# Designs tried in a protein design run: designed miniproteins, single chains, continued (3). Part 37

Each design is a single chain, and the fold is of that chain. pLDDT is the mean over its residues in the fold that is shown.

## One batch from the design tools (miniprotein)

Design m9354
Fold by ESMFold2-Fast:
Structure m9354 (fold): chain A 99 residues (1-99)
Amino acid sequence: MKKVLEEDAQRGLAAAPEILKFAEDTLERIKKAYEEGNVEEVKRILARDVTALYMWELALDVLASFVEGELGEQLRATSERVRKLIDEAVKLADEALKK
């Protein structure tokens, strides 16, 4: 039982660099849309890319809850990093919508 969850957690951790890159790329794209005053692009990024990031953040946090030790800590740290990038993107989107 523990071995199966550890294998799922290892796959999640292997995907972490791509998830983090997608989160960073999403934040950069929302910053650009904000600078350009492109409210429709901001809305599109929120509906699609930020929603996908919330799903990934939840999946990583759930996996972290089922494994012990360093693997669980690494998954939780990745989930927290994704959440911070989401929070920055949402804050910029809120400011864009006020303009």
Scores: mean pLDDT 81

Design m9356
Fold by ESMFold2-Fast:
Structure m9356 (fold): chain A 60 residues (1-60)
Amino acid sequence: SALEEEGARLAREAGELIRAGRTEEAVRMAQKAADVFREGGDEGAAATVLGFARREAERA
């Protein structure tokens, strides 16, 4: 669906921000991705992207 594609795009952008050392921006982007996944009914994808953001914030 369009929401699934948008969520995946935002999650990919969060990963790019992590590689650039922009951890706070990456966490905000991952939260947006999770919101989009929830709108699309994909609670699993939302949980996965938030888990990723939490782990990266912990390392920073």
Scores: mean pLDDT 81

Design m9357
Fold by ESMFold2-Fast:
Structure m9357 (fold): chain A 94 residues (1-94)
Amino acid sequence: GKKELQKKIKELEEKIKKDPNDAWAWINLGNQYLLLKDYDKALEAYEKAIERGKDNPILKAYALSNLGTVYGLKGDDKKADEYGKKAVELLKSV
């Protein structure tokens, strides 16, 4: 339910406050916002995960795939396709 998601969001925000370079915490934060259907905050969190994850291609591909999912849910099929293709191409290079 929403209460459980909000509790997890607060826990993840505290984790990120202590270590803002924890890119997996940013992905998990995006996932909680996605479940809440707060698509704009989900996008912001996944973009932060890419920025903070730097040279981790697996994490970056995961975040790119999730950005594509959020854009698709927002009705932006072109961006959904573009981000999905970027994720696949990055995984092929690993």
Scores: mean pLDDT 87

Design m9358
Fold by ESMFold2-Fast:
Structure m9358 (fold): chain A 55 residues (1-55)
Amino acid sequence: SAQLEELEALLARTREALARYADDPTVAAVGRHELARLEAMLARLRADPEAEIPL
């Protein structure tokens, strides 16, 4: 689905940003939190493709 592809792309971009700014503890903390949230949303969509998830 388009939403699944969008979430996967956003996850990839978030991982790249986190890797680039890993030395900044604030950026690392915010990035880890956002990454976990996006991964949870992606897992939910994979389990239920009809789920409506607000981005």
Scores: mean pLDDT 76

Design m9359
Fold by ESMFold2-Fast:
Structure m9359 (fold): chain A 64 residues (1-64)
Amino acid sequence: GPLPALDEEVLRNILKAVNRVMEKATLDEVTEFSRLVAQAYRENPDLSEEELEKIAEEFLEKLK
């Protein structure tokens, strides 16, 4: 389930990555990306902007 509170900076970085993917992907692909981000967040709750950018870049490369 959703966490009771997210760090605002981490949430902002997640939304930035999602927005980037939304510009180049379908809704189904964005949903798949959100699952990858959720898994990464479970493994590392302190996800940096650089780590989220890398996940987005790797996901977009896979779509090509």
Scores: mean pLDDT 77

Design m9360
Fold by ESMFold2-Fast:
Structure m9360 (fold): chain A 55 residues (1-55)
Amino acid sequence: AKENVIKQTKEGLKKLGASEEYIEEVVEKIANAKTSEEMIDIAVEAAKEVKEKKE
């Protein structure tokens, strides 16, 4: 479950142009999340931040 979310989040953020450092930070947050809801919220927020900063 967590491993799949981490993998999908990594690939998604990479496609959006996120830095490797940012992706690693997000992965750590997901790994430390206690619930599936927290994991999804972290992934969604990260994707939103990358999209908003993308020119």
Scores: mean pLDDT 76

Design m9361
Fold by ESMFold2-Fast:
Structure m9361 (fold): chain A 71 residues (1-71)
Amino acid sequence: MKEAEKYNKEGEELMKQGKYEEAIKKYDKAIELKPDYAEAYKNKATALAHLGKPAEAAEEVKKARELDPSL
């Protein structure tokens, strides 16, 4: 659980730097460690949108909302 949160936070720092591909890699690690991590799916969707991949972003948003409808 704490390791998944660490990777999610590393992804957020990469997002601030505009390193979207690297951020996705960190979010994927967070999801691997915690498959119900709604925030990591949401953050991955944002990174995918920045990379011009709206269809993939929409799929990740759907997963995030299935796990946490408040997102």
Scores: mean pLDDT 85

Design m9362
Fold by ESMFold2-Fast:
Structure m9362 (fold): chain A 73 residues (1-73)
Amino acid sequence: MSLLEQGIKAYREGNYEEAAKLFEEAIKEIDPVNTLMKAIAYYLLGKAYRKLGETEKADEWFKKAQEYFDKYL
């Protein structure tokens, strides 16, 4: 199971801190040229931070996801 899949499972189970850690690890392992997968991972990390009440961090990751969607997708 990929780190991204493990993060999604943790998020669904309400373990948002574990989900955020797994999504951060997944982002480090994603190929730099895989633009779609990076955008998705940034969006998921933003969702996890939003659930943790870290609104500023969530907004930063959503902005990174949106920049990837706007420029490349």
Scores: mean pLDDT 80

Design m9363
Fold by ESMFold2-Fast:
Structure m9363 (fold): chain A 72 residues (1-72)
Amino acid sequence: MAQEEAIVELGRTDPSSAPALIGLLDSPDVAVRRAAARALGRIGDPRAVEPLRKLLADPELREAAREALERI
C-alpha cells in the first residue's frame, strides 16, 4: 500500500531528528554544520529554512545550505 511505503520513507528520513540537526547548524565545527545542513535538506523540514539561510553568508557552508534549501 502507498500509505505503508510513506511510513517506511518517513522512518528512513527520521524527521524527529530535525530539531537536533537544526541545533547542530550552530556548532563551532564547520564539518558538523555542513553535515547537519545536508541532512536537513534530505528531511525537507521547513523549520530549517531560516537557519539554513543564515549559513548562506558563510562561503564554506553556502553550497550545502543552498542545496538543502532547494530540496525544502
Scores: mean pLDDT 68

Design m9364
Fold by ESMFold2-Fast:
Structure m9364 (fold): chain A 70 residues (1-70)
Amino acid sequence: MKFKTPEEAVKALEEEIKKDPNNAEAYLRLGGVYLHLQDYEKAIEYFEKALELDPNNELAKTLLEGVKSL
């Protein structure tokens, strides 16, 4: 899928989550999009959800810690 804007990326990732609510990777990517948009509250929310679904995801842990330090 081609992403031209953060809005398109959000829409595509939300559709993936609708199809599979346990898709930790989609939550991780959605958190990354919000981090890029400097929406730190939403970035934290989605990284926490990704970590709840995949507790051993070191990238999700690192990104969550990074956002919380901002």
Scores: mean pLDDT 79

Design m9365
Fold by ESMFold2-Fast:
Structure m9365 (fold): chain A 60 residues (1-60)
Amino acid sequence: SAREEAERLAEEAARAAAEGDVATAGRLGKQASMVGYEAGDEETARRAEARVVRAIIRDG
């Protein structure tokens, strides 16, 4: 489902941020949000964005 895909992309983005790859984290995070928005699931999109932003702030 779009929710599961967005959650997987957000998880990969968070791992990239933890590894110091902020550029990859940003790209994957944007993709996760897009998947949510295109599915009409703004809640999923917002959660994915919040997770990635939090990971970048913590490790950036």
Scores: mean pLDDT 78

Design m9366
Fold by ESMFold2-Fast:
Structure m9366 (fold): chain A 90 residues (1-90)
Amino acid sequence: MSAEELLEEVRRLIEELKKASGEEAKELVLRAGDLLVEAIRAGASDEEALRLAKELLEATKNIKDPEVVAVAVGAVLRVVGELINRELGL
């Protein structure tokens, strides 16, 4: 998939996450995180990737499930790590 297609899929998963809870919410967060990392590797901009990572985290805060929030924090850290690796040429 192109970076644009991957980012569109992430937006769709974030919208689904707003309606989800429990194990389904965790699964959606993990998938969104993985697709964000793939989008960055496919050439997605730092600005767009960080915006979606922030939206992902905000969506999980609204769910108010500590386990879902923990998984989302992990996904955001993975996204930031990929952006740092790209800037460093790693």
Scores: mean pLDDT 83

Design m9367
Fold by ESMFold2-Fast:
Structure m9367 (fold): chain A 95 residues (1-95)
Amino acid sequence: SVEELIKKMDELDKKMFELEQEFERAVRNGDLERAQEIVEEMKKTYEEFQKVFDELKKKLPPGSREYFLAQVRLIVAEGMLFYAEKALERLKEKS
């Protein structure tokens, strides 16, 4: 259902936020191995976001508030992953 897909998206948002916090800690500590592991988890979480959004797209009108919010959440998750990947490359340069 739409409600179940939104709940899945809420759980994925929470997971991405927690992964971002763990990533910032790993970068601060210079822990390249841990930072790499977290980025791989963020990639998998983002792939789950994409799948949930694709299912929501089939059920929601394109002009609906719920569709718009789901799309914004996906874009934010993409941005978080992009930032983490760039930060990881910089950490590799220092190690």
Scores: mean pLDDT 87

Design m9368
Fold by ESMFold2-Fast:
Structure m9368 (fold): chain A 89 residues (1-89)
Amino acid sequence: MAEKSREVAREIGRRFAEWGDRGRELTDEILKLPSPEAVREYVQRVIEEDPEEGLMALTFAYFDLQQQGRFDLAELVKEAADRAAEKRK
């Protein structure tokens, strides 16, 4: 039914918009950081505060950094996020 499809699409769209907004905030903060070590510490903090939402927002930040041509920062974010996720197991 079209109404159920619209509700599902709206909910998915809202979740993606929330993660996208948080990801842009994270991207702006990462771009201000002075060193790779500061980036790793920031990413670990984001995941510690909210593991599920933080990981999704960092995924959006990863793609945003790649889109800006900041591949080195995107890889640092991915490595730090993967490492933080493994430490919780």
Scores: mean pLDDT 77

Design m9369
Fold by ESMFold2-Fast:
Structure m9369 (fold): chain A 63 residues (1-63)
Amino acid sequence: MSEVQKQVGLKELEELLKEAEELGDEEAARMARIAQKYVEQGKFEEARELARKAKERIEEKKK
């Protein structure tokens, strides 16, 4: 995966983390942090799955 793709993924995860923190969802924030670690380790599929679960949690709380 290119450096650019990694940078974009990390930025999206930083935004997810910030949104989870603002909502007070500690579990979603933890998922976003773990996903960032997976991206750093090159485990992009695992990172994507965790990011999706965190995003679904955040969206559910907004309803």
Scores: mean pLDDT 76

Design m9370
Fold by ESMFold2-Fast:
Structure m9370 (fold): chain A 94 residues (1-94)
Amino acid sequence: KLEEEFKEAKEKKDVDTLVALALEYYKKKDYKKAIEAAEAALKIDPNNVRAWVLLGLAYKELGDYEKAIEAYEKALKIAPNNTTAQKLLEEVKK
């Protein structure tokens, strides 16, 4: 079901659905699929702040702190006043 929704969202270039799927995969602790869905959203819309935040969260859970930092920094470059991205970046740098 989720896999089929992901395939259809990629084919239709549906950024909102890809971001929602990244969040659902993240909640299910399928961090690899969360990354794939977030990356698919960012390939269509590289300015999607939520997709960058979800990408960073998934990389952090996998222990890839360097990629998590890069993703949060991208979110903050787009939205400098995003308090969620600011807090997540501070937490991962500690």
Scores: mean pLDDT 87

Design m9371
Fold by ESMFold2-Fast:
Structure m9371 (fold): chain A 69 residues (1-69)
Amino acid sequence: NAQALRKLADTLRQEASKEKDPEVKKLLEEIADTYQQAADALDRGDVETARKLVQEAYDLLRKLAGEQV
């Protein structure tokens, strides 16, 4: 739901604010922005766009976890 996505975005932004590695900080901010966009899409009733954005955030999380490199 939109509330859960916003809470996740807020958590990631808090982690980004503590992060000293600029590459990791940027990636955390990108993931947070993507979850926020997904929440906004859900608020508009655009479930299809929200699903795509959640998938994009998941792909960015995999990159952050080192699963892609």
Scores: mean pLDDT 81

Design m9372
Fold by ESMFold2-Fast:
Structure m9372 (fold): chain A 78 residues (1-78)
Amino acid sequence: TVEEILKEAEERIKEGKLEEALELMRKALDLIEEEGVDEKALERLIELSLRLMKESTDKKLILEAIGLALRAIGLLLD
């Protein structure tokens, strides 16, 4: 489920496995887009994206996290 994927992503962030967390967050966003917009899941995805940006020193990971957050915000505003 989306909730299980987001929980696993949060655990990966805590472990410093930021690339694995980003991949899980992408899977969660894809599922939200396919199954129908879940505002609570989108809000959590945005929060995790901000946490990944704070914890990362990798410019590519930061930019990809920004991209995910912007896509999630776009879905919330529609």
Scores: mean pLDDT 83

Design m9373
Fold by ESMFold2-Fast:
Structure m9373 (fold): chain A 62 residues (1-62)
Amino acid sequence: SPLVELLERRYAQERDVVARAFLHELLKIAKEDPEKAIEYLRKALETNPQLRGLLEDLLAEV
């Protein structure tokens, strides 16, 4: 899955502990249901302004 590959690359490059925890959870969701992973991303963008840059980059690539 292109989404899973993208998330694995982002996780490997991420240095912030909070962002890494978010990416790890998102990656688990994406492996089971990519549509739910995209929904989770959209909700996180609205509720986590501190992660906005990361989340916008991910949404632009899916």
Scores: mean pLDDT 80

Design m9374
Fold by ESMFold2-Fast:
Structure m9374 (fold): chain A 67 residues (1-67)
Amino acid sequence: MEEVARKALELYKQGKRDEAVDLLAEAIRQSGNAAPVARAVLRVGKKEGLYDEALELISEAMKKAGL
């Protein structure tokens, strides 16, 4: 999960927000549970000083995954 979270935030920093959301939504669908993905994204986001952005990305990803 942490590797997926880091890749998503890297995509966001490159201006590829939609790709970051899609990557996280796919991870949620494959796991069948949003909680591990959300925890990893928020943890990495906090560490990189991008907590609010990480929260927005995971919120959009959950909606896109049907949650």
Scores: mean pLDDT 84

Design m9375
Fold by ESMFold2-Fast:
Structure m9375 (fold): chain A 55 residues (1-55)
Amino acid sequence: MSLSPEEKKELLDEIKELLKLPSSEIPSKVKELGKKYSLTDEEIKELLDLLLSMK
């Protein structure tokens, strides 16, 4: 990812908010983050798997 330090911090804050959501809402929000931060399909998949494993 070609993210600035500010963008990385924002992404981490967004991820923390995702952990508060029901598991059913996480896939949609992860896709939104992928568009916002230009994440690859692989990065989106890893993030989704990580968040779902914590539920």
Scores: mean pLDDT 76

Design m9376
Fold by ESMFold2-Fast:
Structure m9376 (fold): chain A 62 residues (1-62)
Amino acid sequence: EGLKKVAKVAIDYLRDRYKDAPPELQARIDELQAKVDSAKTPEEIEEVGRELDRLERELAQL
């Protein structure tokens, strides 16, 4: 649950910081939020974390 809360904070940060991002990237933020909400295992949360890192790098290049 701790990792899940950290992931949710990171997603909220990206959503707030990149409100004007292209719709495709906004949809990816929404998809990651849904994956965190449905995650049942630490491995699933770690996968979301890796995708968040990748997405943040893409958003930072805009």
Scores: mean pLDDT 79

Design m9377
Fold by ESMFold2-Fast:
Structure m9377 (fold): chain A 72 residues (1-72)
Amino acid sequence: DPLLEEEVKEIVERVERLEEELENPPEETLELLERAKELALKPLTENVGGEEALRLLEEAKELLRRAEATAA
């Protein structure tokens, strides 16, 4: 699914960008970023599709939002 692959890529790129921009981030922020990246990649690594893949991506986005909040 090209749209799924694009969504995964966008989330991973956001995580990597935040990791690159942050200097000495809190441990909580790092844990949230690591989990967000893991969840975003699960549809590709575990060959999960459909509604379950979308659920994993929504969870990854939520963790990324929390990481952005804790980084501030």
Scores: mean pLDDT 79

Design m9378
Fold by ESMFold2-Fast:
Structure m9378 (fold): chain A 59 residues (1-59)
Amino acid sequence: ELEELLSKLSPEARELLLEARRLIEQGDYFGAFEKLGEAYRLEPDNEALREAIGLIMKM
């Protein structure tokens, strides 16, 4: 599910989402939020990006 969504993103957005997930795993929710915001600003109209962000935030 998440892997399929990640394949539809630019490499830059994908890296930001993976970094955000790592920060969430470390308990750094503020840092994760900033990385997710950067990814969203790169591709605000990409539906797959919005879905991937939602999935990562639920983790």
Scores: mean pLDDT 77

Design m9379
Fold by ESMFold2-Fast:
Structure m9379 (fold): chain A 96 residues (1-96)
Amino acid sequence: MKEKFEELKQKLIEATKRAVEAAKAGNYDEANKYISEMIKTADEMEKVGSKEEVIEALREALDIVSKAGNETTDRDAVEQLAIAQIALAVKLAELK
């Protein structure tokens, strides 16, 4: 189970970084695809990891998006990054 969790955590972080890159490039369809992949990966992580480990991974993903949002001045990119932040925050709330 631990090896599978680490693979899924890497997939979550990679999808998060790709969502950020797509949003900054104005490729919002691709960004939305990666946001969906992030949430699907988190659902898979819940099946193999502890609640605490999933929460920690989601917080790491949220930190990546939040930092990107703070560095971004383009309004449309900021709005797309906000969608990613909301999706991660909703998933975190469901894990209470």
Scores: mean pLDDT 84

Design m9380
Fold by ESMFold2-Fast:
Structure m9380 (fold): chain A 74 residues (1-74)
Amino acid sequence: MRVRVVAEDGRSAELELPADATVGELKKRAEEALGVPADAGAVLARGRALADDTTLAEAGLRDGDAVGVAVGSA
């Protein structure tokens, strides 16, 4: 499925991953495309942070959906 990843600075990339790919894998692909550190970042879908071990399908993502990638944690 295709997912648009949007970084905090407004950069975006469209990534193609299987629905059973994990959020951790999405973070690695976002690092490759946008330079956002996979280790320091969080993936946000519809205002909520996703666990790295969650699959894209389990997170409720569908093709054409957009997710944010935020770096920095408190």
Scores: mean pLDDT 76

Design m9381
Fold by ESMFold2-Fast:
Structure m9381 (fold): chain A 98 residues (1-98)
Amino acid sequence: LEELAKKGDVKALFLLGNQYSANKDYEKSVEYYKKALELTNYKDAETLINLGVDLRELGKYEEAIEYYKKALEIAKEQGNEILVKDAEENLEETLKLQ
């Protein structure tokens, strides 16, 4: 997985981010999600939501809120109602923490 991520494979970067997040290594997870997002020009709503969740776990609420807002915008543009709801719920929950 790391070998594919070194080659700039977006899916491998996303999956590696997921693995670090699952292991509660949120700093490494954020690093890999940001790399995946750079390759997708920040238009992957699912990765934006997952990045926001990890930033929230790190106590970076303001940064998490900005990524959830971006995820919501992209999910609405794509007509993905599941990701719209996910982004809205995470945004609302995180706003209560600041």
Scores: mean pLDDT 85

Design m9382
Fold by ESMFold2-Fast:
Structure m9382 (fold): chain A 64 residues (1-64)
Amino acid sequence: SELLRAETEASTLLLGAIILGADPEAVEEAQRLINEGTAAAKAGRLEEALRLYEEAARKAREAI
């Protein structure tokens, strides 16, 4: 699903950012967005969850 793809991409990029020594504040922000996306998904707010995962992926990518 698109939601699963977005979650996987965000998590993979966050792991990459951590491994490459990205700024801890940027890592924390990306993790926060992933956590919010997961909470939104559990609440059935799938469109919000997708947007949050996509934002997390963008933040993690920018930190690399």
Scores: mean pLDDT 87

Design m9383
Fold by ESMFold2-Fast:
Structure m9383 (fold): chain A 69 residues (1-69)
Amino acid sequence: MGLELLREEAERRAEELAERSERAAELLRRETEELIERALREPLSNEEILRRFEEVFERAERLAEEELE
Protein backbone atom coordinates (compact mmCIF):
# COMPACT_ATOMS: atom_id res chain seq x y z
CA MET A 1 0.00 0.00 0.00
CA GLY A 2 1.23 3.48 -0.87
CA LEU A 3 0.80 6.48 1.44
CA GLU A 4 -1.30 8.09 -1.32
CA LEU A 5 -3.81 5.22 -1.04
CA LEU A 6 -3.96 5.81 2.72
CA ARG A 7 -4.67 9.51 2.12
CA GLU A 8 -7.41 8.59 -0.41
CA GLU A 9 -9.04 6.17 2.07
CA ALA A 10 -8.85 8.77 4.85
CA GLU A 11 -10.52 11.37 2.62
CA ARG A 12 -13.35 8.95 1.74
CA ARG A 13 -13.98 8.19 5.42
CA ALA A 14 -13.65 11.88 6.35
CA GLU A 15 -16.33 12.83 3.79
CA GLU A 16 -18.71 10.31 5.41
CA LEU A 17 -17.82 11.59 8.90
CA ALA A 18 -18.37 15.22 7.82
CA GLU A 19 -22.09 14.45 7.32
CA ARG A 20 -22.23 13.72 11.08
CA SER A 21 -19.44 15.97 12.45
CA GLU A 22 -17.13 18.38 10.65
CA ARG A 23 -14.81 18.29 13.70
CA ALA A 24 -14.45 14.50 13.44
CA ALA A 25 -13.71 14.75 9.70
CA GLU A 26 -11.04 17.40 10.37
CA LEU A 27 -9.52 15.27 13.15
CA LEU A 28 -9.26 12.27 10.79
CA ARG A 29 -7.67 14.38 8.02
CA ARG A 30 -5.16 16.03 10.39
CA GLU A 31 -4.15 12.85 12.25
CA THR A 32 -3.80 10.92 8.96
CA GLU A 33 -1.45 13.58 7.56
CA GLU A 34 0.59 13.36 10.80
CA LEU A 35 0.72 9.56 10.44
CA ILE A 36 1.90 9.90 6.82
CA GLU A 37 4.66 12.35 7.88
CA ARG A 38 5.77 9.90 10.60
CA ALA A 39 5.78 6.97 8.12
CA LEU A 40 8.05 8.97 5.80
CA ARG A 41 10.58 9.57 8.64
CA GLU A 42 10.29 6.27 10.55
CA PRO A 43 10.56 2.63 9.33
CA LEU A 44 6.89 1.72 9.88
CA SER A 45 5.54 -1.49 8.31
CA ASN A 46 2.36 -1.43 6.21
CA GLU A 47 0.61 -3.41 8.97
CA GLU A 48 1.65 -0.85 11.62
CA ILE A 49 0.55 2.06 9.42
CA LEU A 50 -2.87 0.46 8.86
CA ARG A 51 -3.24 -0.35 12.56
CA ARG A 52 -2.44 3.23 13.55
CA PHE A 53 -4.79 4.58 10.89
CA GLU A 54 -7.65 2.44 12.25
CA GLU A 55 -6.90 3.80 15.75
CA VAL A 56 -7.12 7.35 14.37
CA PHE A 57 -10.41 6.51 12.64
CA GLU A 58 -11.81 5.01 15.85
CA ARG A 59 -11.01 8.25 17.71
CA ALA A 60 -12.71 10.29 14.97
CA GLU A 61 -15.79 8.02 15.11
CA ARG A 62 -15.99 8.51 18.90
CA LEU A 63 -15.80 12.28 18.46
CA ALA A 64 -18.61 12.15 15.84
CA GLU A 65 -20.72 10.07 18.26
CA GLU A 66 -20.19 12.62 21.06
CA GLU A 67 -21.07 15.54 18.74
CA LEU A 68 -24.47 13.89 18.03
CA GLU A 69 -25.63 14.78 21.57
Scores: mean pLDDT 79

Design m9384
Fold by ESMFold2-Fast:
Structure m9384 (fold): chain A 75 residues (1-75)
Amino acid sequence: LKERVEKIIELLEEEKARSTDPALQQALDFLIRLAKYALESKDPKEQEAILNHILDLAERYLPPEVVERIRKAAE
């Protein structure tokens, strides 16, 4: 689980670095903070719940190709 969250953070930070869209950068920043909070949690159930929430938010606010990369990292 920790490795999956770390991969997601890496992907989100890479996407933020390549993006020039301020709205997308704000959405990515929010998801990065949420993923980092999941890493700080010691409860695997809480980590899983936060990971699922990140995936739900990504589907609503991020481009489909970014969502697909996050889903693969979450496997």
Scores: mean pLDDT 78

Design m9385
Fold by ESMFold2-Fast:
Structure m9385 (fold): chain A 121 residues (1-121)
Amino acid sequence: MEELEKLKNYYVALFQRQLSMTPEEIEKNTLTYYKMLGVPVDTAKKIAEAEVKFISSGEAVKYIEKLKKAQSVEELAAILKSYYKDLKIPQDIAVKVLDLQLDVLEVSEETKQELLEAISA
């Protein structure tokens, strides 16, 4: 699978799954995930609240559309950077989350470095 297609499919599926969840499920799953990453409880709660608002506002649907239309890793990076900013995720946490997701997806070191640098800028 082309790396761009793999990345697009992963994030589209992630947002589609969240759109099928209740606000309570989104909050619980997001809070649990960030706590498992060692994020302080107060920060994890703020991210969970922002995620619920993001899904409930219809913004996730717009991001799914943008992801489906992305033609390059650079466009994908810009979309992800905007997403992390909209959730008000601290940059160090966003970098850690992306790094872990890219490792699971087994993307090339070059693609991984490009994406991590883009969201850190």
Scores: mean pLDDT 85

Design m9386
Fold by ESMFold2-Fast:
Structure m9386 (fold): chain A 60 residues (1-60)
Amino acid sequence: SDEKKEYEITITIEDAEGKKVEIVIKVYSTLGEALKKAEEEIKKYLEENPGARVTNVEIK
């Protein structure tokens, strides 16, 4: 969608020990841009935290 609005994206990650952590991103953009921002943040987190994995992504 070309419509820009504030999206709240909650990324749930399980670390190598099985502990769940949440990253919340608020971004004013199109949906496609918001998804790209979430993808970038996920990539950075996984690079910094070997063995972690994404278990859920919620967009509001």
Scores: mean pLDDT 84

Design m9387
Fold by ESMFold2-Fast:
Structure m9387 (fold): chain A 59 residues (1-59)
Amino acid sequence: SAAEEAELRAQITAALRRTNPDLSDEEVNDKVNAILAKVKAIEEEQRKRQAERERELLG
């Protein structure tokens, strides 16, 4: 959901700023976007696998 994405974004942003305080807002945003893209890809794959399993159980 959008709320879950926003929460995850906030957590990643806070972690990056804590470990890399010298990063600009643009650099932090770029890194957060890259991490979120990877997380979304993993979540999408998991959703697809779950949907396939449910389809097999219903068929």
Scores: mean pLDDT 80

Design m9388
Fold by ESMFold2-Fast:
Structure m9388 (fold): chain A 58 residues (1-58)
Amino acid sequence: DLEEKARELLEEGYSLKQVAGELLLEGHSAADVARALRALGYSPAAVNRAIREVLAAL
C-alpha cells in the first residue's frame, strides 16, 4: 500500500520531498504519490511543491 509505505518513510525521518522522490523513482505516478501524501494529511501546496522539486531534478 503506497500510503503505508509513505507513512513508514516519514516515521523513519525522511522529508516529504525525499518520500515523494523515492516513490516516483519506484515507478509510481505523480497523481498516485500526491493522493497518498494527501491521505496522510499533507496540504496540496506542500505535496505539489515536493513533487515539482523532485521532477525538476530529473
Scores: mean pLDDT 84

Design m9389
Fold by ESMFold2-Fast:
Structure m9389 (fold): chain A 56 residues (1-56)
Amino acid sequence: MGERAKEAILELGRERLDEESVERLERAPDAAEAAMLAIESGVDPEEVSRAINEAL
């Protein structure tokens, strides 16, 4: 469970972040870690929440 959520976060990261930042998200072991890294990298928390909800 959570593979769809992680993929949605990676998709959002590819739109908002540089390639190096996306690689860090890809190395995250789960969706929760990927979400935290995306937010810390400058992605809006509301956008992350929306992407996860749409993927579920």
Scores: mean pLDDT 79

Design m9390
Fold by ESMFold2-Fast:
Structure m9390 (fold): chain A 58 residues (1-58)
Amino acid sequence: EEARKEQEEVSKKINEEVKKAKNLDEEAEISKKYQPELARLGELLGSENVRGGNPFKS
């Protein structure tokens, strides 16, 4: 459950940084910067998302 809250926090950080990005290259750098953390959270949330996630919606 804490992992889900952390994912929301990371998503908010990414969104805020993307809003401040000047171009697509900066947006890509932001995404790459958070990739390891998103991968970790994705693995941790895998079992939880199966219960509440939608496999076809995204």
Scores: mean pLDDT 68

